# Designed miniproteins, single chains, continued (2), part 37

Each design is a single chain, and the fold is of that chain. pLDDT is the mean over its residues in the fold that is shown.

## One batch from the design tools (miniprotein)

Design m5340
Fold by ESMFold2-Fast:
Structure m5340 (fold): chain A 62 residues (1-62)
Amino acid sequence: MEEELRKRALEILKRSEEIKDPKEVAKIIGLILAALGALIDGNYEEAERYLREAEELVEKAL
């Protein structure tokens, strides 16, 4: 599960390169960092929630 969430975070980060609005990119990066923090704490459910929010922002911004 942890490796899956890390791969997902990297995929979101890669897709964020397509976004031209730096404010949207900053929000997405913030959510990815929050997700990684949750993973360090062993809170996989919260990490997944942050990654879902980041994915939604990527889709909305593209």
Scores: mean pLDDT 81

Design m5342
Fold by ESMFold2-Fast:
Structure m5342 (fold): chain A 83 residues (1-83)
Amino acid sequence: LEEWQKEAKTLIDKAMEKDGGTSAAKLSTFIDVLTDYLREKYPDASDQQITALMVGRIIRFMGEGLIEEIIDSNGNVMIKFKP
């Protein structure tokens, strides 16, 4: 796996741990985990810059097929790592 693919897997694994899941995490939990990660990685970035970085990461991860979207029985959008 390339470095950015390892990043995606690590963030999804952390979101799954927070949700108590073993196969998928809620998209909302993933966004929270990714946002926190980006704030720690770029402490001097503005809220607007963090939002742009977060959106860019999600677009890249989904566009490259690293994230599979599923919808649960309650209508929650769930995500799973798919290398």
Scores: mean pLDDT 78

Design m5343
Fold by ESMFold2-Fast:
Structure m5343 (fold): chain A 82 residues (1-82)
Amino acid sequence: SLVERLKKAFPDLSEEEIKALVERINRDREYARKLDELVQKLKNGEISLEEAIEEMRKWAEEENDPQRAEDGIRALKLYAEQ
């Protein structure tokens, strides 16, 4: 499990600190997954940049993470400028 791997990698961390790390890693993974999904849709012409931005903003609002929304929007804009 992720908990067991983190305990092995960071043996000096408490159970509470390991739990907090797991929650952060899972949140980071979900953000990365959503961003990759939107980038792939943009690359394939399935969605416009404006639609991708709206989708990212809606997702981040549901997750209550407005900073990740702004970071994802910047990433989508940078991808579209390439």
Scores: mean pLDDT 77

Design m5344
Fold by ESMFold2-Fast:
Structure m5344 (fold): chain A 74 residues (1-74)
Amino acid sequence: KKEEAEKYLQEGIEAMKNGDYEKAVELFQKAIELAKGVDPELEARAYAYLGVAYFHLGDEEKANQAFIEAEKIA
């Protein structure tokens, strides 16, 4: 589970580098799902990247919500 979450996070980061923000959103959401309740650090990191991806897509509301979720996880 943790290994899969890390893999999706890394694939999402590569999608970001390629300018494929829609794919990055999907991959970060998968990373969050797998990290939830198991790896708070990875979950928070995935939410932060999800926020950046949404910002690039022009979805400021979803970007802000993702950043709030990242900050909430401690």
Scores: mean pLDDT 85

Design m5345
Fold by ESMFold2-Fast:
Structure m5345 (fold): chain A 70 residues (1-70)
Amino acid sequence: SPELRVLQAMLKALGYYDGPIDGVWDEAFRAAVRAFQKAHGLPADGTPDAELVRALQELAGLPVDGKFTG
């Protein structure tokens, strides 16, 4: 999924994910999502929701809209 690749790239840029940017939803990717969620006081369920996307956009210096596509 192109959207999953974008999420992997953002997590990698922030230091939470060091695996391949392949768009595959695996355990390493879920662990990176959970680690980010725990660090930012979000529910650590490994599910990328709008709150997770907004937090990632804020840290990456992107417009905060909670969307994977502009």
Scores: mean pLDDT 73

Design m5346
Fold by ESMFold2-Fast:
Structure m5346 (fold): chain A 98 residues (1-98)
Amino acid sequence: SVLDEARKELQEVVRKHAEELRKAYKEITDPEELQAKVRELVRRFMEEIDAIIEKYKDKLTDEQLKELRDEAVSRFNALVQAIISGDEERLEALLAEF
């Protein structure tokens, strides 16, 4: 269905940006550089999510679009918290749900 296609595209964006964030936390040792990179990644994530929502605006209801956006943002926030806390088991469990 169109709803399932939109959800799959949003889940891919969440996964992609979570992996980039995970890499940044492992490779960047300077706190100021890490904060700047995190800000850039979060901005790009929101821009890509909004672009997908816009793509589906004439195919899905406003309520469906809101629920998809909220779900994607919620999943991304959960992954971000696992990455920041270094909870590798939680991170792998969350990624397996995609």
Scores: mean pLDDT 86

Design m5347
Fold by ESMFold2-Fast:
Structure m5347 (fold): chain A 90 residues (1-90)
Amino acid sequence: MERKKEMEEKAEKAAADMLAAGVSQERVDRFRENSLGAAERYAEGQGESLDETNRLFLEIADSSDKYLPDLQKLSRLRKLLEKKLRELLE
């Protein structure tokens, strides 16, 4: 149960980051549906083994990469640049 909540929270955070990056609501909803589906399968006992847990984790990662690879990379790059700028000013 705890891992399902963690997966759902990570999916929600990723969805929020995607919306903040200017991604359309439709694409974010599709990512969220895929991520919640993986978490639901885990809660139904499909993720009881370590191998199955890893597979569900990869499904969430694959969904994110499939729908928004370039925007995720841009978001990461922006955060990296903000961190570098903060270090430069200090």
Scores: mean pLDDT 60

Design m5348
Fold by ESMFold2-Fast:
Structure m5348 (fold): chain A 74 residues (1-74)
Amino acid sequence: MTIPEKRLEAEIQLSLGLMLISLSKRFGGDKELLEKAIKLFEEAVRLAEEAGDEELKREAEEAKREAEKMLEEL
């Protein structure tokens, strides 16, 4: 993958993770959806770091922390 492709992939992973968080909230908290979202955010962080996109990396890290807090509340 080129750097632009890694950045796009990171954006896709972040978006999918956020969708899973929204679905989890809609169903009153789904542990499996939250765990899947956390894994997507971990991949987004890795890809953003490899792409050199510090802002995207921070967004993915913040999303991961929020998902982890929601999982701990279940």
Scores: mean pLDDT 83

Design m5349
Fold by ESMFold2-Fast:
Structure m5349 (fold): chain A 55 residues (1-55)
Amino acid sequence: SSAEAAARGAEAALAAPTPEEAERHGVLGISQSDDEAARRAVGEAARRAVEAGRG
C-alpha cells in the first residue's frame, strides 16, 4: 500500500548516512502516499536524519 511505501521511506531516511539520501527517501515516500499521517512521518524522519548528519 502507499502507506507502507511511505513508512519504508521514513525508515530508510532515518538510516540514511547523509542529508541528501534522507531527502531522496522522503520525496519517494511522499510521492507514493496520499495519506497525511504517512507523509508527516516521512517528513519528520527526513528532518531527524538531516539533524543526525549535521552532528
Scores: mean pLDDT 62

Design m5350
Fold by ESMFold2-Fast:
Structure m5350 (fold): chain A 118 residues (1-118)
Amino acid sequence: MERESTATVETETAEGKLIAVARSVEVPEMPREEMERRAVELARKAVKEALEEYNLELVSEEEPVVTYDEELDRVTAVIKATAVNKKGEKYLISAVATVAPAGRAVPGGAGDSSVAAL
């Protein structure tokens, strides 16, 4: 069972109009590498959907930046893109995708691992 959420924020900057898209999905237990792949795909999809929604033409797309947060057990992928509308107005797109395992918050694990050596 996967839960998805999306948030979009529009603002004006000195470099042009900024469209910030944040997407998150909860996934079943999977390897970190698969979570990283899912996060990158979700971020790329967010960029494509923003281009279609705002009728923009892609000028450039930066390589995805992927980060793993051990404390929250989540992967975040960030893609930045530059696009233009039919009037030649510049748009900056920042897509952030977060992938986290679906599960119960574990109430403080009883793991008194006082030193197992030999």
Scores: mean pLDDT 74

Design m5351
Fold by ESMFold2-Fast:
Formats: C-alpha cells, sequence, structure tokens
Structure m5351 (fold): chain A 76 residues (1-76)
C-alpha cells in the first residue's frame, strides 16, 4: 500500500493512474487522502482513476473527499 501511495506522486501519469486503480482494488483507507489529492491531478485519466478508487474504497471519509472536490473544484 505504501509503495502504491508513493506512486501516486510519480512523474509519469501512467504510473499514477495504475497506482490509483490498484489502491481502489485494495480498499485500504490509508489511501483516501492521497487519492483525494489525485482527484485534482492535471491528467484526466488519473483523476478518473482516483474517483473510481475512492468509490471502490467507500465509506464516509471517501465520500467526503469526493464531495469536497466536486463542490470546490473549478471547471476549466
Amino acid sequence: VEELIEQLSDEDPEVRRRAAQRLGQLGDPRAIAPLARALLDEDSEVRDAAGLALMLIGGPEAEAALRRVLATGRAP
């Protein structure tokens, strides 16, 4: 889990996307805060993967993270 969380900060967006997907599959709540950060990623595929991962983890903390980004994020 820790290695995948570190990969969410990788310079390669493909690495970040795969890390987000795998973190969602693992369902570890330690990933919620790093995945919430990835919802604001510059790459749209990374953002989509982070959103799906948070939905897969589920629970009040993951839902709160999704709501904050959706409520406060700026449209392009």
Scores: mean pLDDT 76

Design m5352
Fold by ESMFold2-Fast:
Structure m5352 (fold): chain A 63 residues (1-63)
Amino acid sequence: MEPLVSEEEYERRRAELEARIAAERARLAANPDDEAARRALLEAEIELGVLELQVAVDRVFAN
């Protein structure tokens, strides 16, 4: 059991977002012209980027 719950929480959320990105990539690979899949992929990638930035900020400012 980890006492640093926020770091574990971020790792879990990152894994969930990576799974979502993989699913949308598979959808886009099946239909490269699927604008909805492309948009969903972009949104998931942005969310992952924001999560990574939040981890960096959290570490610098001690939450």
Scores: mean pLDDT 74

Design m5353
Fold by ESMFold2-Fast:
Structure m5353 (fold): chain A 79 residues (1-79)
Amino acid sequence: AMSYEEALETVDRFFEAMKAALEAIDEVEKKYGVKLPGRERMRIIASAAAEGVRDGLTPEQVRKLAEERVKELIEKRKA
């Protein structure tokens, strides 16, 4: 069991990680001239943010994780 304050801090960390992942996806979409479906986009954001919070990753590391995952998805959609 964690305190309410610790829970709020975890939520804040998750929110910042989600922002980092979202920005990374937007940048990759612009660079490759593609647009991902909202559901797939949100799955990458949520998974990268969750791993970031779990593993104590920096926002920069979360951006890189999201960037790698979105590039994989783009390649998969080309095939």
Scores: mean pLDDT 80

Design m5354
Fold by ESMFold2-Fast:
Structure m5354 (fold): chain A 71 residues (1-71)
Amino acid sequence: EEARKLYEEAVEARKNKDFEKMLEIADRASKLVEENFGKDPEAVGYAISAIANAEIPYAIDVTIEKREKEK
């Protein structure tokens, strides 16, 4: 299952703090969503989760930490 595999790779890249690989995985997952949209909703779900975990997670965390540090 390609979407689930990308999700697992995204989790590992996040664990390793490999942001370049996370963005690469997000691009691949985005294409997978487009290809499977309307055909395999479970695969689309996994791919969207991979994108969410790869594209923005640390940007959100950094923003929150910065706001709290400025208190």
Scores: mean pLDDT 65

Design m5355
Fold by ESMFold2-Fast:
Structure m5355 (fold): chain A 57 residues (1-57)
Amino acid sequence: MTEKERVEAERREQIADLERIYDELIKQSPDKESVELTKEFLLRLVERDAEERIAAL
């Protein structure tokens, strides 16, 4: 496995976990908009971290 493939696998796992957790929270929350914005913010952080790690290779 290349370093890039490892980072991409970690990114995929983190995104899947965030989507699963936050999709359930969105269903249960009275403030669905705030929960959805938090999900989008965290997904962007995961993507950015992966891009920065790949760029450093």
Scores: mean pLDDT 82

Design m5356
Fold by ESMFold2-Fast:
Structure m5356 (fold): chain A 111 residues (1-111)
Amino acid sequence: SAADAYVAALRAEAERAGIPFVEATDNSPESREKIDEAIERAVAERRTLLILSLGNDDMTVYALEKALEALERDPAVRAVVSVAPGFTLSDKAKEMVERLRAAQEARAAAA
């Protein structure tokens, strides 16, 4: 699919750049565990977390919730949300993206 080709291209770019790439695109416990591990790794390595939505609202919302939880534990956490071409965030996910942005701005001001 076009989405599969897009993900494959991003994976190849991440590999060339030496950036960890984690794919969690189904509504499985395995995907949730991958999200948890990726966020904890980004926190431990002081990396900016990039959350790329491919239209799976449940997984996008879960990743946003876990990023917010990480930011509450460590105000230095940074997360950016992007949406793949051809996809749109749900209203719920859009509200969570705004909460994540506001929380990061508030935490940065407090640090």
Scores: mean pLDDT 76

Design m5357
Fold by ESMFold2-Fast:
Structure m5357 (fold): chain A 80 residues (1-80)
Amino acid sequence: MKVKNKEEAKAEIRRLGEEAVARAPSDEQRRMIEGTVEMALRLLDEGADPNKVLTAAKLAIAHHLGDEEEFEKIAKENIP
């Protein structure tokens, strides 16, 4: 899944963050996910590549959730 611009990336990152927070089993994991979303949105505002930021945010969220399958899936799609 690729985004065309910064606004699409922001919307997707917020959506993924909200879904991840709802599934997070602890307050610590929720805070880590929220921090990841905030950093990703800041990078987009600073002019970072929307697809690179989105990929990094997806990987970080999967890592904080302990979702090894999702992490591997994202890595296979975006990292050789």
Scores: mean pLDDT 77

Design m5358
Fold by ESMFold2-Fast:
Structure m5358 (fold): chain A 66 residues (1-66)
Amino acid sequence: MEVARRGEEHTLRMLLTQPEEEALASLPPELAEQFRREAERRGWEEAARVTAELSGQRLAEIMQQG
């Protein structure tokens, strides 16, 4: 849980504070494409929250399995 939370917090902060291109470049290609689609649909702020949550969950899963 803490790993997912840290990943989510880090990704959210990055997406909201860094330049758009730099933030997207920091994401895996699949998450970056998903983020762009969600941002077009829901707006940047909401897409950032959804993407951060997914990124945190993926990180937690890898840390537990790896």
Scores: mean pLDDT 69

Design m5359
Fold by ESMFold2-Fast:
Structure m5359 (fold): chain A 63 residues (1-63)
Amino acid sequence: SLEDEIKEALAEIYVGIANIDEKKGDYQSAAESYRKAAEILKDVNPERAKEYQKKADELSKKA
């Protein structure tokens, strides 16, 4: 659906932000962006949402 497509696109934007922050060593900001992506995807792509939540948790330990 269009709603699902918008959610996928929004999550992709957050993942892009997270990747940039992670490369800069801003682990807290990266973790927050991954968590936001996971929250958006939980209804559309639960498996990917879990992956991003795990990534956020891992990065939070470095912050």
Scores: mean pLDDT 86

Design m5360
Fold by ESMFold2-Fast:
Structure m5360 (fold): chain A 67 residues (1-67)
Amino acid sequence: AEAKERQEKIEKAGEDLTKTAGELLQKSREDPERANQQLAEEAKKFSKETGASPHQASDYIARAQAA
């Protein structure tokens, strides 16, 4: 039960991270340094709030970039 709840929390937060990464990628055309900095901060926040590894955060961000 707990394992499923934790996985669902990570997946939901991961979907939010992917959406945020997509929005930041659009902004990176005007200011790539600021967009990359904000993306790194969102990835750290995701890992801190969900307990997911930085590698899992990178996977969700990569999904937005692979569009």
Scores: mean pLDDT 77

Design m5361
Fold by ESMFold2-Fast:
Structure m5361 (fold): chain A 58 residues (1-58)
Amino acid sequence: MEEEGRKAYEDLVKKISNVTEEERKQAREEVKKRGASTPLLERDYELGLMREISKKKK
């Protein structure tokens, strides 16, 4: 399960090349700050933030 989700996540990151590694780390820290420590919640929040960054930054 986690392996498959991780690959899907990495593929999405490759597609969104305009999102920097720094922004990705920032999104992860934001998720930790909210207390979402499960892998599923972390990915959901991180993907949502990266999508917003990609739309604004492009």
Scores: mean pLDDT 64

Design m5362
Fold by ESMFold2-Fast:
Structure m5362 (fold): chain A 60 residues (1-60)
Amino acid sequence: SDVAVQALSRFGGLSREQARLVVEMVEAGASPREIGEALGLSERTAAGYRRAARLFSEKL
């Protein structure tokens, strides 16, 4: 989780708090729409962050 949070914060342009929320929501099975609504992002942008969070979590 910490690597995914760090990657989303440093390379995705999210705050650490937003990055943690994305990782937690993805681990809970949230959709891109739900993530977008929670962070005030478009569904497309949220889908990108969800994919990144999964990628960094699976490579640990």
Scores: mean pLDDT 78

Design m5363
Fold by ESMFold2-Fast:
Structure m5363 (fold): chain A 142 residues (1-142)
Amino acid sequence: MKESLEELIEKLKDEDPKVVLDAINNLKKELVEKYNEEIIEKLIDLLKDEDPFVRQAAFNAIKEIAVERPNEELIEKLIDLLKDEDPEVRLMAAEILIEIYKENELSEEQRERLRERLEELLSDEDPNVRALAARGLELLDS
């Protein structure tokens, strides 16, 4: 039988990273067809997962969804993540927003908010976040 959306969401809580990775890939296919805020919020939570392969899979899934079907709610959530306490999360959110910008999928208002956030990140505690912010600003000004 085809797994239900509810069953796939429950698999995101599994202790086995392989089960979580499979669930992410299946949920990504559903999200390309229709945006679902609950699934997006769960994928964002997985950016902080203890397993680096799960974090990378969640990052790649969010990036692919955001680029293929840019959604205003998802872009707003990503802009908010630029203020997250975890520098790895800030770095991942900035990378996704820069990729969306390269595909010309951001509105003028979203580009200006991204610029403002990247300017704030030039003073970030994490040197990788500062380097990405500088790169992003150069791209926005090109």
Scores: mean pLDDT 77

Design m5364
Fold by ESMFold2-Fast:
Parts: structure tokens; sequence; C-alpha cells
Structure m5364 (fold): chain A 70 residues (1-70)
């Protein structure tokens, strides 16, 4: 289960990416990206140092955006 906060944060990330790149997302692409971001956040364990978590998030987010938006 994703909290309302997790969903809002994921939606902000998707919205920022779309706005920055002037991309119009379909509802399906938006939903997939939101779920991918939530999954990435869940996969990056609190046991990993914060600095490494940030690098992992950026790498995984970029990969997810490229995969969905192609």
Amino acid sequence: MASEEDIKEAEKKVEEYAKKHNITLTDEQRELLIQKIIDIKKRVSPLVPTELQKELYEKEFEKAFEEILK
C-alpha cells in the first residue's frame, strides 16, 4: 500500500519531469510513472546510507522515465 503522501510526492516528480521536458503524458503513462516512483522508493532501503539512496533514486527515476516515455 502507498500512503497519500507517497502518491503526492510521486505525482510531483512526474509533473516536474513533464513540465521540464514539455511532454504531454497520457493518463496511462502518468499512472505507470507514479507506480514506478513508489516502487523505487520502496526498494531503496533505509539501511542504505542517505547519500547512496539519493544517487540510487536519481538513477532509477531516470531509467523509469526513459522506459515509459519511449
Scores: mean pLDDT 72

Design m5365
Fold by ESMFold2-Fast:
Formats: structure tokens, C-alpha cells, sequence
Structure m5365 (fold): chain A 90 residues (1-90)
């Protein structure tokens, strides 16, 4: 399926190709938003990663991976207080 294909592309470093597949999915798909966040995170686009992880968590607040990666994105931006807060939610 598109989620599995996008995940494989992310593992191969093909971030833009993964994003193109994920854009074909419903915007309310929590897994798709999580994978978009990961694609941006892996590219060092931390502000965009945060936007997509926040969208994923608005749909599924029990998404541990989204909380962990949101914390990493804030850490990379130098926001250690938010990074700590979000790690405690993971």
C-alpha cells in the first residue's frame, strides 16, 4: 500500500518521492502525517517536521513515535524545554 511504499522510500533516503506518495492519502490519516513529519525531520527541515507531527497527534494523541520525533525536532532547534516536555509524553 502507499504507506508501506512511502516508508520504504524514507528508509532509502528518497524523501521527496515518499512525500509525493503520502500526498495522495487523506490529510486526516495519522500514519501519513507521521511519515511526512519523518521525511522532513530526516531532511533537517525541523519546523515542517513539527507541523506534520502536530497534525498526526491531533488525529492520534497515542502516537508514541510522533511524540518522540517531535521532541527530537525541538531539540534540533535548540528548544530543550519543549524537547523534555514531549519526551515525557512519549
Amino acid sequence: DLLTEASTLLGQGKYEEALELLDKLDENNAKANTLKGLAYLKQGKYEEAIEYYEKALAIDPNNQIAWENLAEAYEKLGDEEKAKEYREKA
Scores: mean pLDDT 86

Design m5366
Fold by ESMFold2-Fast:
Structure m5366 (fold): chain A 77 residues (1-77)
Amino acid sequence: SRKEELIKRMRELAERAKKLIEEYINDEEVRKKAKEHLEGLVETFERWAEEDLEGAEKALEAFEEQLKEAEAALKAS
């Protein structure tokens, strides 16, 4: 259940990041690559959560903080 909650949270953060990509990236090729990279990060996170739940939790916290900073920076522009 904790693993499922972390994966769900990661997918929610990925959806937030995807919305930022769609809103702020106008180049179609760059947008596509950014979305593909994000999907790869989610897959990597799912695998990481199976091997090291504690490490995955720390990575999720770092990603959430980075996303908040990115959102603030983009909105300030």
Scores: mean pLDDT 82

Design m5367
Fold by ESMFold2-Fast:
Structure m5367 (fold): chain A 72 residues (1-72)
Amino acid sequence: SELEREIDISLVRMGLSVAETHFQTAVERGDIQSLIEYLRKLRERARALGDKETAERADKLIKQAEEALKKQ
């Protein structure tokens, strides 16, 4: 249903916001690979739901995480 889709979009957006607040901590703790894997799952979920903006936000965060990983 449309309501279920709206709830799922809200949950993916919340997950991305939480991941964003933990980005620096993941970098400092060397747990960047887990963050990338989590973000890839959120990106795939956003794409499946048709939320292009959230998928693009996830993609940007993935690229930032991949750049941080290269510096280790």
Scores: mean pLDDT 86

Design m5368
Fold by ESMFold2-Fast:
Structure m5368 (fold): chain A 67 residues (1-67)
Amino acid sequence: SMEERSREAEEEGRRRVEENKEIVELASETAKYMNKGIKYLVENKEKAEEYFKKAQEYGEKAEELVK
């Protein structure tokens, strides 16, 4: 029935929100490491590059989960 479909859609929506929270957290970590990299650009270029690498790794993990 249409009522059963509506309930299934709501359950699917809630499940997707929970799954997407993990992706959002990985994206948040990506942003944090990018900001750390920027902070160290003047103080320590090697440290900045290390943080940019970590940001890329977290971003790649987020992309893999979207598949």
Scores: mean pLDDT 79

Design m5369
Fold by ESMFold2-Fast:
Structure m5369 (fold): chain A 64 residues (1-64)
Amino acid sequence: REEEELQILKDNAQRILDSLERAKTELKVKMSSRDEDLYKLAQRILKLIDEGKTLDEIFEEFRK
């Protein structure tokens, strides 16, 4: 079900943000360019979900 998949995506994106933020703040590890890209990707996904985008619309946004 799309609503369940959207919730899973939201939870996973939030975990990624939380993990990277903790690494940055608590461990003071320098984030790589890949980690910065992943952080931005997770933020973008959460923003699209907050804007009411469907799972298909989110995937379409990242395909282009």
Scores: mean pLDDT 73

Design m5370
Fold by ESMFold2-Fast:
Structure m5370 (fold): chain A 91 residues (1-91)
Amino acid sequence: SGAPLVTDVAATAEGDTITVTARASAIPDRAVARLFDEAGNLVAEKDVTVAADGSLSATFTGLAAGTYTAVVEAESDGEVSGSEAATATAP
């Protein structure tokens, strides 16, 4: 597919904040980070900018205590590539 691969997805929790990091194999036309709760409900999403080196980061704040799953999607030329999931627990 034409969409770049998103790899090395990690999610880290600090208080009510979860930071999601990942790498894209190339600069996409669009990238979105999505955060899901333990029941699978979409809690938050953010458009993210991929840096020239392929790195990306999104920060979600004000979260209730619980376990969250993060996924990153990249889109290029109308094709979409989804990342593996990463999990973090807010205290």
Scores: mean pLDDT 80

Design m5371
Fold by ESMFold2-Fast:
Structure m5371 (fold): chain A 85 residues (1-85)
Amino acid sequence: STEEKKKRIDELLEEGRKLLEKAREAIKEGNYEEARKLLDKGLRILGQMRGLAMRIEDQDVRNEVLERVNKLQRELLELYEELEK
């Protein structure tokens, strides 16, 4: 159901935010290998969220969810770029 998909996406979004926070701390501590692993896990979670979002039949709800997914993706990619400096 749409409700179940939204609930799962919210759970994954919270998990992604937690990984983002841990990755920032790892970067701050100079632990770039750990940060990379955390960001890789975050990208996998983003893929799961996107897959679930694409299965939402309501276009407005789907677009709202995808915007949240895209925002988290942009934040994770910015941290990934920080690792390459």
Scores: mean pLDDT 85

Design m5372
Fold by ESMFold2-Fast:
Structure m5372 (fold): chain A 62 residues (1-62)
Amino acid sequence: SEQEQRALEETRQRSESKAPLNQKANEAYEALEAGASEEEVMEKYGLSRETVEALREHIARE
């Protein structure tokens, strides 16, 4: 219905601004925690070297 489509579109716009990057970062974090290499994570999730290094630093702290 019209109301459902408007709610979905609003949720989608919010997701497009924030959630896609957060989703990729979470998946990359889990992959690094599981022992994936920095290069593998960069290639697989399309993240920059700096982003992957920041994720590794968070893992190394705890």
Scores: mean pLDDT 68

Design m5373
Fold by ESMFold2-Fast:
Structure m5373 (fold): chain A 107 residues (1-107)
Amino acid sequence: MEKLIEELKKNIDDVEKTLEIVQRIRAALLYQLAKIDGNPEALEGARVAAERVGVDPSELNLTKEQIEKLIEVLKEIREKHADDPVLVAAIDGTIELAKRLLEKLDE
């Protein structure tokens, strides 16, 4: 996840690249949610989805600190691109997923 956060910061001015990175982040978050929920079918589906967008499942170990940092960076990008409704919607959905993962990590 750290590499995806750094790549997101590096490409903050590039809307298309930011959308690609956000898709990879969303796949990683969905995989972690499925892993915590313990549903084998959902976990396999999320793994395949992450692989298709170029996320290595071995990189999917997310700490609470990394997720909190991710939410902060996503909020910054949202403010910068507030006039882009597609990017705003993608970021808002990703922040929602990240917050849900944080809640599950706290039990």
Scores: mean pLDDT 79

Design m5374
Fold by ESMFold2-Fast:
Structure m5374 (fold): chain A 85 residues (1-85)
Amino acid sequence: NADLEKGKKLYEEGVKAFENGDYETAARYFSEAADYFVKAGDLEGAAQAWKLLSEAYHKLGKDREGAVAYAVAGILQAAADFERS
């Protein structure tokens, strides 16, 4: 699945940017990764990307955007868990 592979690569680039303290770049990569994970039907991957997007937003002082991203991650994680149950 090309969308899944692209999502994974974008997620890995986001993690590298986050580890380097480049939170603006990390937020962009995690946002793009989440879109590709959703297109691929990987709700677990999408939830993880939204969770890290939330952490990147909090590092940028964007606490409202961070809280919204965390809520989205929770919804996606619940949907992923329901699919596995």
Scores: mean pLDDT 89

Design m5375
Fold by ESMFold2-Fast:
Structure m5375 (fold): chain A 70 residues (1-70)
Amino acid sequence: MKEDVALAYLEKGNQLFLQKKYEEAAEAYQQAILLAPESLLPKAYNGLGASLERLKKYEEAIAAYEEAIK
């Protein structure tokens, strides 16, 4: 149940990112992170990092990418 909701937020983040809605994509990825099992955390953090990088929030993007590779 929670994994399905996390996956839905991850997919929503991916769709928003493709639409160049990077702020909204970052929010969707953050929701995915809150609900995600450990297996989905790398994908969610990577999406958050990419979105933050596009928003030029480089420090926050680096922190998100570092969480993705733990």
Scores: mean pLDDT 84

